# Ledger of designs, part 70: designed miniproteins, single chains, continued (3)

Each design is a single chain, and the fold is of that chain. pLDDT is the mean over its residues in the fold that is shown.

## One batch from the design tools (miniprotein)

Design m10570
Fold by ESMFold2-Fast:
Structure m10570 (fold): chain A 70 residues (1-70)
Amino acid sequence: LEEEIRRLIEEIAKRDPELAAEYRRRLEAILADPDPELRENGLKGLKLALEAYLKGRELSYKEMLELLKK
């Protein structure tokens, strides 16, 4: 899961390195969570967001941009 997320971030980095840096920061924050259940759920959520961006699902991407502002 983690390695798959890193792969997705690297695909985004080829097109938008600044956005990829934000996703890497989010990944590191999730990985720093001491609760394994919260960490796993965070990783699953991040993977869905990255896949939505790469598939051009504008609605999911815009919703995620609002989450990044928090």
Scores: mean pLDDT 72

Design m10571
Fold by ESMFold2-Fast:
Structure m10571 (fold): chain A 78 residues (1-78)
Amino acid sequence: AEAAELAAAAQRGRDNAVGMVRKALEADPQLGIRGADIGIADFRAARAQLAAYPEAVAVLDAGIAELEALKAEAEAKL
């Protein structure tokens, strides 16, 4: 089903973006914060395009929340 395929694609995108941001934060907190900002913007754009697919939207919303939490934690340590 298209909805399930879009949700799975959103989950892969979330896993990749969060993984890359976590690695960037370990190497350089400022680079990781920048990566989180880019990921949040990309996921918000994807969410707008996929608004008709609630399962994909839920995955993207969770990804945005996770990236925002990682950014906030890193900024608190600067």
Scores: mean pLDDT 88

Design m10572
Fold by ESMFold2-Fast:
Structure m10572 (fold): chain A 60 residues (1-60)
Amino acid sequence: SQLLRLIGEIIRVMGEIYELQQQLARETDPERRAELEARIAQLQQQLQDLQQQMQQLESQ
């Protein structure tokens, strides 16, 4: 159950990153681009944490 929950969270976070990356690709304003990049970076940190938790479960 914990593994399935982590997989679900990973899929959701990846989806959010994808949407923001699409916004970034269309954005021409440097300040707006920086804000989008910061948001993407935060979500990428969440994704990394979730992936590490999943790896931890696989190692047990």
Scores: mean pLDDT 86

Design m10573
Fold by ESMFold2-Fast:
Structure m10573 (fold): chain A 71 residues (1-71)
Amino acid sequence: MEVDIEEAERLFREGRYEDALPLFRQFLDMLLSTPGVPEDLLRRAYGQIGRVLEALGRHEEAAPYFEKAAA
C-alpha cells in the first residue's frame, strides 16, 4: 500500500492541515517500516509533520518531529 504523498502536499498547500496530517503520518510510518531509507528522507518526513502540527496550533506535538528533522 503506497501513500499518496502528492495528495498530502496538495492538501497542505490548500491549507487543509487536518486532512494532510494523517497522509503525512502514513508516509512516515511507511518509511519507518522500510529498511535502508535515507536519513535525509526521514528528516524531511518528520519536518513535514512538524509543520502541519504547528499550522494546527499543536505545538507540543510538533516539537519532537522538529527535533527528529534537525538530527
Scores: mean pLDDT 80

Design m10574
Fold by ESMFold2-Fast:
Structure m10574 (fold): chain A 83 residues (1-83)
Amino acid sequence: VLEYLLKLIKIGGKIEMSSEEVARFVGLVLRAIGHLLDGDLEGAKEAIREAVELLVEAAEKAGDFELAKEVREVGEKAIEELE
């Protein structure tokens, strides 16, 4: 899971986002890590899904549909590891 979270962070660094979008993304990543440390797999999955949706929307707004697809695939793999 941590490897895929790191991949999402690296992809997030490639997407041009507003300060509000960056703050929300960082908050969602920290929330996912917090839930993982607490053993709350459902809370971690929800935070990861929200982070993925935010990055997908930002990438699509930038016209980078290939990057949006990569975000969805990495997010899906992160969630699969929590099953």
Scores: mean pLDDT 82

Design m10575
Fold by ESMFold2-Fast:
Structure m10575 (fold): chain A 94 residues (1-94)
Amino acid sequence: MDEAVEEARRRIEEIYAEAAATASPEERRLLHGLRGVALAALDEVLEEKDPERALQALESAIAWLREQAARHPQLAPTVERILAVLEELRRRIA
């Protein structure tokens, strides 16, 4: 599990770095918040030994990120890339 979470973290950081490089200051602030939520969910997965609670943390982050994609269509492509990483991790835990 730890290796899968570290791979997910690396991919999310890579997605963030690519998006932030061409983003406006406003978009960069939003991206920073999106990154924070995704990484917090990964930390919860690493700390939580109960698979059900780890899944709940991922599902909560996924739901929130989907809401952000709907509210900020300009960031939707970046959010969808982050969601793909979290959904893959969720499938490995489930």
Scores: mean pLDDT 84

Design m10576
Fold by ESMFold2-Fast:
Structure m10576 (fold): chain A 95 residues (1-95)
Amino acid sequence: VEEEIEKKIEELERIGEKLADPALSAEERRALVVEAAKTVVEIIELLEEKGIKVSPEQLAEIEAALNAVAEAVAAGDYEAARKHFEELLELLKKV
């Protein structure tokens, strides 16, 4: 992973850690999900700028994992949200 991409993945990891905070409001959790989605887009854009092609299959898997995090947060299932967030991080690290 290029240093710039590695820094963005670390940023995404920090968002995941914050999302696990039991003191967060539903509004704060939604804001973190939006921030995570933005960070994922920035990682994909950086990969493309570096000439690393994200396959349509990989992109679909990343999108599905991100959607699963958003759905779990909306349902109040923060344990499922954490699991799907870990899956999202693993998918991004495999590119």
Scores: mean pLDDT 81

Design m10577
Fold by ESMFold2-Fast:
Structure m10577 (fold): chain A 65 residues (1-65)
Amino acid sequence: MAEELIEEAVARYLELARGKSPEERQHIGTVVLNELGLRLREAGYSPQDVHKAVMEAARRFREAE
């Protein structure tokens, strides 16, 4: 399910971004979101659903940090 992959991406970002500079956090966020997008695409989600899930994960990254 997309929600499960979003939750995994958020947890991964928070762990990797801990104690990093703003520039490093932005880079880590980009890598994690790109990996999420690829996994969703390979799982057969539509481009619209992939975009929605990636945007939701990015929103949760900002709200959690």
Scores: mean pLDDT 83

Design m10578
Fold by ESMFold2-Fast:
Structure m10578 (fold): chain A 85 residues (1-85)
Amino acid sequence: MEEEAKELLEKAKGYANAAISAADDFRRNPEDAEKSLELAEKYIKKAQEYYDKLVEMGFEDYANEAKKYIDKARKAVEEARAALQ
């Protein structure tokens, strides 16, 4: 059970960090902005799916940690979108 929670957390963190990287790549390569932001949002959605599983399983501490990473990823995408306009 705890090992399952750790696996779900690592997947959520992995996807959230991938979203941050995609958002950062857009800031460096604005010509590919639409593709980079779409990819970042796709990664956030996957991270959210793993967060939802942690919540469903009752692993509150792990879910809260996953949420912090997802919130950072969402902020990075929001800042990238603001820079585009």
Scores: mean pLDDT 83

Design m10579
Fold by ESMFold2-Fast:
Structure m10579 (fold): chain A 81 residues (1-81)
Amino acid sequence: GEAQERLRRLLEEARALLEEIRANPDLSVEELIGLILRAIGLLIELELLSKDPSVDPALLAEARAAAEAALAAARARLRAL
């Protein structure tokens, strides 16, 4: 359904965000703040989706883990500056 398709897109976006942070050593403070806000937005959307019983709980957990990893990576980079 639509919720499951949204979950797949959020998982792809979370993975891409994490890869962007890890692949780019030259992220500015402003870019890192933007990436942190994007990761928080993904986590909020995933929390809302967690209320839908039609979504795959394993895929939801995977998407959350990727979004949390992206947030942690961006925050760690920002703290190191």
Scores: mean pLDDT 89

Design m10580
Fold by ESMFold2-Fast:
Structure m10580 (fold): chain A 73 residues (1-73)
Amino acid sequence: GEDYARLREEGIKLIREALEVPKEDREKIEELLERGVELLLLPIRLRALPEEFIEPLREEIERLRKEVEASLK
């Protein structure tokens, strides 16, 4: 399949970078979060992951998204 390990690491890195951005720079936070989530979702869109890995990945993405959104408040 696609290089899932690399896509996951790059996606998580972008989301972590979003958490480090000042909350006033909302556009940059949203850009990094969107790019990170897109990379994490790419294996799901390509149906390259078994179902048992999809549910944990979606839960992880949702958790990270909520953490970023909470830090904006």
Scores: mean pLDDT 70

Design m10581
Fold by ESMFold2-Fast:
Structure m10581 (fold): chain A 82 residues (1-82)
Amino acid sequence: ADELIKKAKEALEKGNYREAVRYAGQAIAEDPDNAEAYLLLGEIFLKMGQYEAAVFAYRKALKVDPGNERAKKLLEEAESKL
């Protein structure tokens, strides 16, 4: 999971959104309870301007980890774009 998360972050930083989604999606497929992978997927969707998809990804992160303060803040930011 850590390797896929690292690759997704690198792809996001380079603006390779399709690759970033692929790696984040693979991390989720390997571990569906990985809140960091859902957070990263939400950040990728925000960068793509897909705010509705970002909101759903952050809600998934909070369902996996309800105490995740980063997910709460990012969800509020994404919802403000709707």
Scores: mean pLDDT 83

Design m10582
Fold by ESMFold2-Fast:
Structure m10582 (fold): chain A 72 residues (1-72)
Amino acid sequence: SHYVPTDEDLRRRIAALERRIAELEKRVSPSAEARAHIARGRAAEAAGDLRTALVHYQRALAILQEADEAAR
């Protein structure tokens, strides 16, 4: 069988990223770049462009994780 990510699969991944971003925002002040990616992710999600939302949330998470690690 050919596996293609469904909208439900993408929404589950986005929800997991949103939760992780929220956890990091409690410890790290988001940079302008991280905030821009969060905003673009939300806009894409609202437009139903789940793949674009996923990419932006992944980038925001990576920036926040790097900032959190650098602060330790």
Scores: mean pLDDT 84

Design m10583
Fold by ESMFold2-Fast:
Structure m10583 (fold): chain A 66 residues (1-66)
Amino acid sequence: LRAEADRLLEEARRAAEEGDYDRAIRLVEEAGSLLAEAHRDDPERVLEIGRETQRRVEELREQQRS
């Protein structure tokens, strides 16, 4: 799960570099879901993953708007 999430985050970074922010946002959200599932027995870690995922999505949306 973590290796797959890392791959999705790398694909998201490339999508953002190509200007495909909708795809980048989708990939970040998918990676966050996989990481949360991998850590579902650690509520504090799940909250951290959720906050980091939301932060990355908001940054991408701001770049898309700009």
Scores: mean pLDDT 82

Design m10584
Fold by ESMFold2-Fast:
Structure m10584 (fold): chain A 98 residues (1-98)
Amino acid sequence: MAEEKLREAGRLLHQGVKAFQAGDYKEAAELFKKAAELAKEVDPRLAARALANLGEAYFKQGKYEEAKKAYEEALKLDPSNERAKKNLEKVKKKLEEL
């Protein structure tokens, strides 16, 4: 059960990264969201990584409020995620400009 969820979450995370690199930010966001959902109860650090990637995919789409929420959730699951910390500051600055 947990092993199957971790395998699927890792697969979805990898597919999401490929979609993101191709500029398919909407597809990447859907894949990262599914990866985070599967990993959340079994590997909070993997879920935090997926949520940080989700935040980046939302940011690329101009969805700054959704990006902020994704980074905040990532930090709730893994407070040591430096990528989420750095990108949360970036999103907060962007929202202040709007």
Scores: mean pLDDT 88

Design m10585
Fold by ESMFold2-Fast:
Structure m10585 (fold): chain A 100 residues (1-100)
Amino acid sequence: GREAAARAARAAAEAARKAAEAARAGDSLEAAMQAGVAAVAAAVAATLARRGGNEEAAEEAREAAEEAGEAANAAAAGDSEEAAEEAEEAAEEAEEAARA
């Protein structure tokens, strides 16, 4: 149970880091796509952590999903600075979810 949630959270963190790198490079499409992947992976991690009884990991993963969603919206709007910032926050929360 715990391993599946942690793996999903790590996948979210990796995608969020790629979104931040793409946003800084000015690649709005890649930033939006990677942020979208991060949001889905983080949502999966939150569901798995909640089912496993790890409320702390579920909350951190839920926050990662929300921040990754904000990163995707910012990237789609062409706000590369906000997209990078939100994606970095999503990566940090997803990494915390993986460790909880």
Scores: mean pLDDT 88

Design m10586
Fold by ESMFold2-Fast:
Structure m10586 (fold): chain A 112 residues (1-112)
Amino acid sequence: EVEVTLSDEPLPKLTPEQEQALNLFHRAMRLLAELAPDIPVDDLVKLHRAFLEVIATKDPEALEQLRALMDEIIARVPPEVQEKVRKIYEVLLELLETGDIAAAQARLDEIA
C-alpha cells in the first residue's frame, strides 16, 4: 500500500492479524530449520525480512522476492525433505494470499 517500513527498524506497528501471521511464520521457520538443518541462518534471516516486508507493505515486488528466496532454499535441501519444505512454503504463501490464520495453523500442525 504505502512505504511504511523502509529501514531495519525494530518491529514496526503491526495489526493484530499481521502479528499473528508473523508468529505463524516464526513457527514455520522453526520447522524448516528442523527439517533442513543445512540451510544457512542468513537465508532464514532473508526469508524473515522478506516475509515481514510483504505483511507490512503488501508489495507485489516483495512477494516476488520472497518466492524467489523460497525457491533457492528448496533447491538446496535434500530430496527426502523437499516435499515437507514445499508444504511449509505453500502454507506461508496461502497465509499471505488469504489471511486465514486458523487454516495456516492447522496445516502447520499436520506437517509437524
Scores: mean pLDDT 75

Design m10587
Fold by ESMFold2-Fast:
Structure m10587 (fold): chain A 87 residues (1-87)
Amino acid sequence: MEEELEKKLEEIRKEGAKLTAELEKLYAEDEEFRKKLEELAKELENEKDPREVLEKMLEFAKKNNYKVLERYAELGLELLELEEKRK
């Protein structure tokens, strides 16, 4: 069971790295995406629960049809769930 968890974490890490690169490119090249993401960041500034942050990020991505950000938020939620199972 532990070996399966480690493999899943590695797969999520690899996918997360690819999504991060895509998000960095989108942030650099898309002015509208950057502006909306900065507005979201201000709304989430005082949120201390990482699950709530990721859920709001996912909702934002879905409303604005940002598929890369949507998948990134989904991976973040999967990581939180796996970390809870590890402890």
Scores: mean pLDDT 79

Design m10588
Fold by ESMFold2-Fast:
Structure m10588 (fold): chain A 70 residues (1-70)
Amino acid sequence: MEEEQREKDKELAGEYLGKAQEYLQLAREKDKEKYGKLALEYTRKAAELISKFSKEAAEKTLQDAEEALK
């Protein structure tokens, strides 16, 4: 039961990370403030799901996104 929930959380986290990467690219190309906020929002949503199975991976995901927006 827990493994099935982890698989669903991993898939959803992957979708949120995909959206975060798209917004991160738009932040670099068009509007850093507008799209950077959206990239961080989706990264936080992904990190929340990732934290259910790895707090270290969740923290790294947030740090990587913040570093990419510098």
Scores: mean pLDDT 78

Design m10589
Fold by ESMFold2-Fast:
Structure m10589 (fold): chain A 77 residues (1-77)
Amino acid sequence: AMQAAARALAEKIRARLDPESAQKVEPHLTALENATTPEEARKALLGLSKALMDTVGIDEAARILQEVAPLAAEVLA
């Protein structure tokens, strides 16, 4: 369940962003997809959140994070 939710979240964010922005956050999406523990998943999600804010700004990052919130909740469960 966690791995499927993490992959779905990563794919959704990649599709949501333009190619340049997607490249900037890609290391965090890869870390999330490769997370094998809840601790790794939380760390990857925190890093992704920060990278999104730095890449697209706080308002757009908040919108994207809200769109993927159900998947993030599943990853963290």
Scores: mean pLDDT 83

Design m10590
Fold by ESMFold2-Fast:
Structure m10590 (fold): chain A 92 residues (1-92)
Amino acid sequence: VDDAARGLGSAAGAAVSSGGTATVEVEGDTVVLTLENAGPGGMLAAISAAVSAEYGGGIGEVKTSGSTVTVTVSGLGEDGAKKAAEAARARA
């Protein structure tokens, strides 16, 4: 669970460091991180965050559309989702 929070925080931070933006939304036990103009570092961090969520017992998905990268993490429970979202927001 902590791995997903760290991963999402790193992805948000990498996107912002590349001159992009990071937006975080929470719905129940699902966290959606949307990155715009994330650059290569932000994209790699997003993939790493999704993989970390899966090894933590959750489900991680990464989708790309043009300059937008969306990371969806579910299955963490509501407390896990809140913690992951807070980590991402702190870095956005």
Scores: mean pLDDT 76

Design m10591
Fold by ESMFold2-Fast:
Structure m10591 (fold): chain A 66 residues (1-66)
Amino acid sequence: SAEEAFEEAARRIAEAAVRALSGLMSPEDARREMEEAVRFAEEHASPEQARRLREGVEKALAQLGL
């Protein structure tokens, strides 16, 4: 479902951001993971949900200096 796709993408984005901020994942690898999760959400979640996740990723990448 769109909701399940949104939850999965949100979880992947949050995990990548936390790991990168904790030094357990490179910022470059975190960017790839978050971009892949957004693409998954764009294909399987609602357009509104995908836009919300994209905004979250942009903010997370800014915090990582990307």
Scores: mean pLDDT 84

Design m10592
Fold by ESMFold2-Fast:
Structure m10592 (fold): chain A 61 residues (1-61)
Amino acid sequence: DIFEEYVKADPDDYAALTAVGIEYFKKKEYEKAIEYFERALEINPNNVAAKKYLEEAKKKL
């Protein structure tokens, strides 16, 4: 998966983790999306986009 390779290039890039999470969310892979948003929030707890998408993804499960 090209998105996994993108994140592996810099595992501390919370922006990349958030972007990958959003792509999984768009594909309706909510469990994968949650995993990436939680990882982004471990690096930057103030990431508003990751927090909002995490809440929305959890509602879809």
Scores: mean pLDDT 76

Design m10593
Fold by ESMFold2-Fast:
Structure m10593 (fold): chain A 99 residues (1-99)
Amino acid sequence: SEELLKLAREVQEKLAKAIEAAKKGDTEEAIKYLKEAIELVEEMRKLATNPEARELLDKAIEYLKKAIEALKKGDTEKAIEYALKALYYLGKAVQLELA
């Protein structure tokens, strides 16, 4: 739980940086931060003990991958939407692990 909270904060920081980079048109920087966020969420999946929380972390990873694909296609608005959706599922996963 303590390790999960630390990783969750690191994911939030990476997503904030990715969204800021995307808004500035720094596509490569945004993709870099999204990839770093995926690695951190994958680490959270290894620590998660609640099966429903693991499913929500899988959804977070899926939306982060969709955000990267949207950026590669020049769809900045969709990329930000997907990154925020990933953040939502991340938050729900953390709530279940702390219950």
Scores: mean pLDDT 90

Design m10594
Fold by ESMFold2-Fast:
Structure m10594 (fold): chain A 82 residues (1-82)
Amino acid sequence: SEEVEEAKRIAELAVDTAIRLVKEDNSPFARDLAEALVVMTVAVLKTSGNEEAYKEAARIVADRLEKEGLFPDLAEWLRKEA
């Protein structure tokens, strides 16, 4: 569906941005901002009410965070949501 494709696109943009922020700046501020961006994006997608869109978005974010070794607690939580 269009909603699922848009949720996937937004999730990919958010996680790509978060990973880039952490890689370019290893400061605690960049790391906290990156994690907050991912958390806020997932929260917005969850409040949309489209469960399939949310689950696909959670899967994409979990996959990317696990691959990069970033935010392990957040990745584990999102894996369970997917």
Scores: mean pLDDT 85

Design m10595
Fold by ESMFold2-Fast:
Structure m10595 (fold): chain A 58 residues (1-58)
Amino acid sequence: SKEEIVKRAAEKAYQIALDEGLTPEEAKEFARQAGLSAGNNYGLPREEAEKVAEEALK
């Protein structure tokens, strides 16, 4: 689903950011933006993509 694409994009970006030495707070913001970008690319509304990305990062 489009939601799964956003979730996986956010989770992967979060791990990459942590591996690059970002703080958890910085990594979450980076991952949130990656999820939103994926959602936009696949046609998921921004509010829904934001909710999915936030849930993935809890």
Scores: mean pLDDT 84

Design m10596
Fold by ESMFold2-Fast:
Structure m10596 (fold): chain A 57 residues (1-57)
Amino acid sequence: SEAQALADAGVRGDRGMELAKERATEIARQNASDPDSAEIMNEIARKAGLPPAPPPP
């Protein structure tokens, strides 16, 4: 059914985003002094349609 196909596509999307986050985390670890790590994470969230994280207090 269409509903089943859409649900499956959603799960695949979550998997892709999880892999992208894993990659961004690895890059951040390798380049701990890289100031763009937060930008990479925010870009991933934006592509997933999520709001960016608020700045720390």
Scores: mean pLDDT 57

Design m10597
Fold by ESMFold2-Fast:
Structure m10597 (fold): chain A 64 residues (1-64)
Amino acid sequence: MSREELDREAEAALWIMLASLYKKQGNYKEAAEAYRKAADYLEGIDPVLSEQLRKEAEELEKKA
């Protein structure tokens, strides 16, 4: 793996953590945005996880 791929995975992990915190607080709009940012970082690295995170964001937007 390249250093760039590792950096993107680390950024994605931080955004997933932030999204989980927002979700726990009931801030579904902010949680959805954070999941989308994580998905963007994983695009091209883990497209399956990226798509899963985008679907999670969509479901959270429906609850907001």
Scores: mean pLDDT 81

Design m10598
Fold by ESMFold2-Fast:
Structure m10598 (fold): chain A 107 residues (1-107)
Amino acid sequence: QAIDHLQRAIQDLDRAIRTGRRNPRTPPRTVDLATQARRLAQQALQYAQQGNYQQALQQAQQAGQTAAEARRIARRAGDDDTARLLDRAIQHITQAIIQLRNQIRQS
């Protein structure tokens, strides 16, 4: 379910933000981007819950791109814990995108 995947992505993004804030090695840009990705994923969730799958897809795609940039920066900084959580969030966002595309095609 797209909704379940978005909820899991938001949980992993929340964990990534907390982990990044605790780690002095994490650039502030990583936390900022993870926070932006979380906001976008939350908007995608709200649109999906309203049945607005087109807007949900757009927000989910932006969340995925933003989280991928955060992951790239975390990996380059050697923050493996934050990068792992961001990778999990990206996987859940990708599954949500697949489900949203399927729902749009059935509409």
Scores: mean pLDDT 90

Design m10599
Fold by ESMFold2-Fast:
Structure m10599 (fold): chain A 68 residues (1-68)
Amino acid sequence: MSKGELTALILMIRGVLLSTAVPSVEELKRMLETVKRLKKEAEKLGDKEGVELAEEVIKLIEKMIAES
């Protein structure tokens, strides 16, 4: 996966989280696992910006699950 593709996927997930339709806890858990995988891919690519973005989205999802 290219750095651009990885960043686009993380931004897409973030966009869904910030939509007016709140995802279910089950959807949030699936998104969390996906973003954790994308963070590991960013780390392998040396993509510091992608890692930081993925970390931000992970924290957001974990907070939403904890508050559900």
Scores: mean pLDDT 78

Design m10600
Fold by ESMFold2-Fast:
Structure m10600 (fold): chain A 60 residues (1-60)
Amino acid sequence: MPTKEEIETAKELAKEAAKKVPKEKLDEVLEKFREQLKSLGFPEEEIEEAVEAARKVAEE
């Protein structure tokens, strides 16, 4: 199970990626990020939180 620090790092990376991607490709990038976090053993709840935080940042 990832540490609290690893979860925080993943959230920051998701936000950074979302800011750099055109909105039309945001869903594709977030789905790819979700699959990556899932493969790393992140809990589904933490993955959803990271993805939603990244989406919110990209929409602002």
Scores: mean pLDDT 75

Design m10601
Fold by ESMFold2-Fast:
Structure m10601 (fold): chain A 64 residues (1-64)
Amino acid sequence: EEEERRAAVPKAVEEFEKKLKETGDYILTLRGPILRRDPEVQVAVLKELQKKYPDLTIGFRTER
């Protein structure tokens, strides 16, 4: 549902920022059914992160 998709973007950004602060890694972990399977949500997260961190090359990692 669209509400779940909208909620997934800020959660993914928050988890990325938490991991970046804790480890210095700039890798987006694709975890959970929506973020793992929905390319539109993945693109939305990437665009948000690129706006906040334009100088970073953001990698992808998928977790089952």
Scores: mean pLDDT 71

Design m10602
Fold by ESMFold2-Fast:
Structure m10602 (fold): chain A 115 residues (1-115)
Amino acid sequence: SHAAVGEAHEHIQQAIIALARGDLEAARRHVAEALRALGASEAEVERALNASGRELALLIVEMLATMFEYVPSANDPPFFRALLAAFEAARAGDLEAVYEQLVKLAPAIEAANAL
């Protein structure tokens, strides 16, 4: 539902911020709650609670890909370019690149939430 996607999106934003700050416990909790909001199984939620930062970054990108119907243009904000780079890294199986691109979203998310 739209409400479930909104709840998942809020938790994904907090998970990205937590990963950028090195707060693995907060990142795990927020990824788990985003998965619950999207109707994931308890086994998938439990895996997120035990995941590494790189595994959490991949889970975030996979959740965003399922909700993402828009292909950013060349004129889109830098945050969309980092998100696209994270999608490409995930397809390539490069978990380190997924993590590096995803944490670049944190400053833009924090700025949007400040005002």
Scores: mean pLDDT 79

Design m10603
Fold by ESMFold2-Fast:
Structure m10603 (fold): chain A 67 residues (1-67)
Amino acid sequence: KLIEELEKRAAQGDVDAYVELATIYAIKGEFDKAIEYFRKALELDPNNPKAKAALKTVENIKKIRDS
């Protein structure tokens, strides 16, 4: 299963796997999980431009939804 394989890769320190997991959960509307995975990506690579941009986008969408 794609999510299980990505979780395994992420556990091995694959930053791109964390970004992919976060993106999948964001598309599913599970923004809290998406934020968790983007934050994990940034713990491993603090200057990752994809994770930084996507995290801001998801946080903004969640704020609008929760308003």
Scores: mean pLDDT 82

Design m10604
Fold by ESMFold2-Fast:
Structure m10604 (fold): chain A 70 residues (1-70)
Amino acid sequence: GTAPPAHGPEPAQRALETADKLKESNPDVAKSLYVAAYYLAQGKNGPNGPVTEEEAEEYRKKTLEILKKV
């Protein structure tokens, strides 16, 4: 079978779902996953680093807008 792509809407969606599950127990990991989801949705590798809650929310919103267009 065809392997799923390393980047794109499916990995981005999984990263968002994982971030949502971790938001209550591990908010710092959830923030990192929202950033990762944004870059995965664009087919890119992104910078790794600490983000604010506000920045993570912006990445979440941008990722949802990208996924909405698919």
Scores: mean pLDDT 71

Design m10605
Fold by ESMFold2-Fast:
Structure m10605 (fold): chain A 70 residues (1-70)
Amino acid sequence: MEELLKKMEEERKKMEERSKELIEAMSETARGILTGLKLISEGEREKGRELIREAGEEGDRRIKEIEEKR
């Protein structure tokens, strides 16, 4: 029974680490998108769109890496 509790604790830690990685990836993607939107509002439309695209691409890449480690 104690071995089961230890396995559950290990799984919980792994889930917490994955959740942190996902939150960080999503948060960074959101910041990139918001920065790009601000650039667009300031007249830097091309730079803003490129930053949004780059942030989305990087976010997708990071999320896939996290999911593949499952």
Scores: mean pLDDT 79

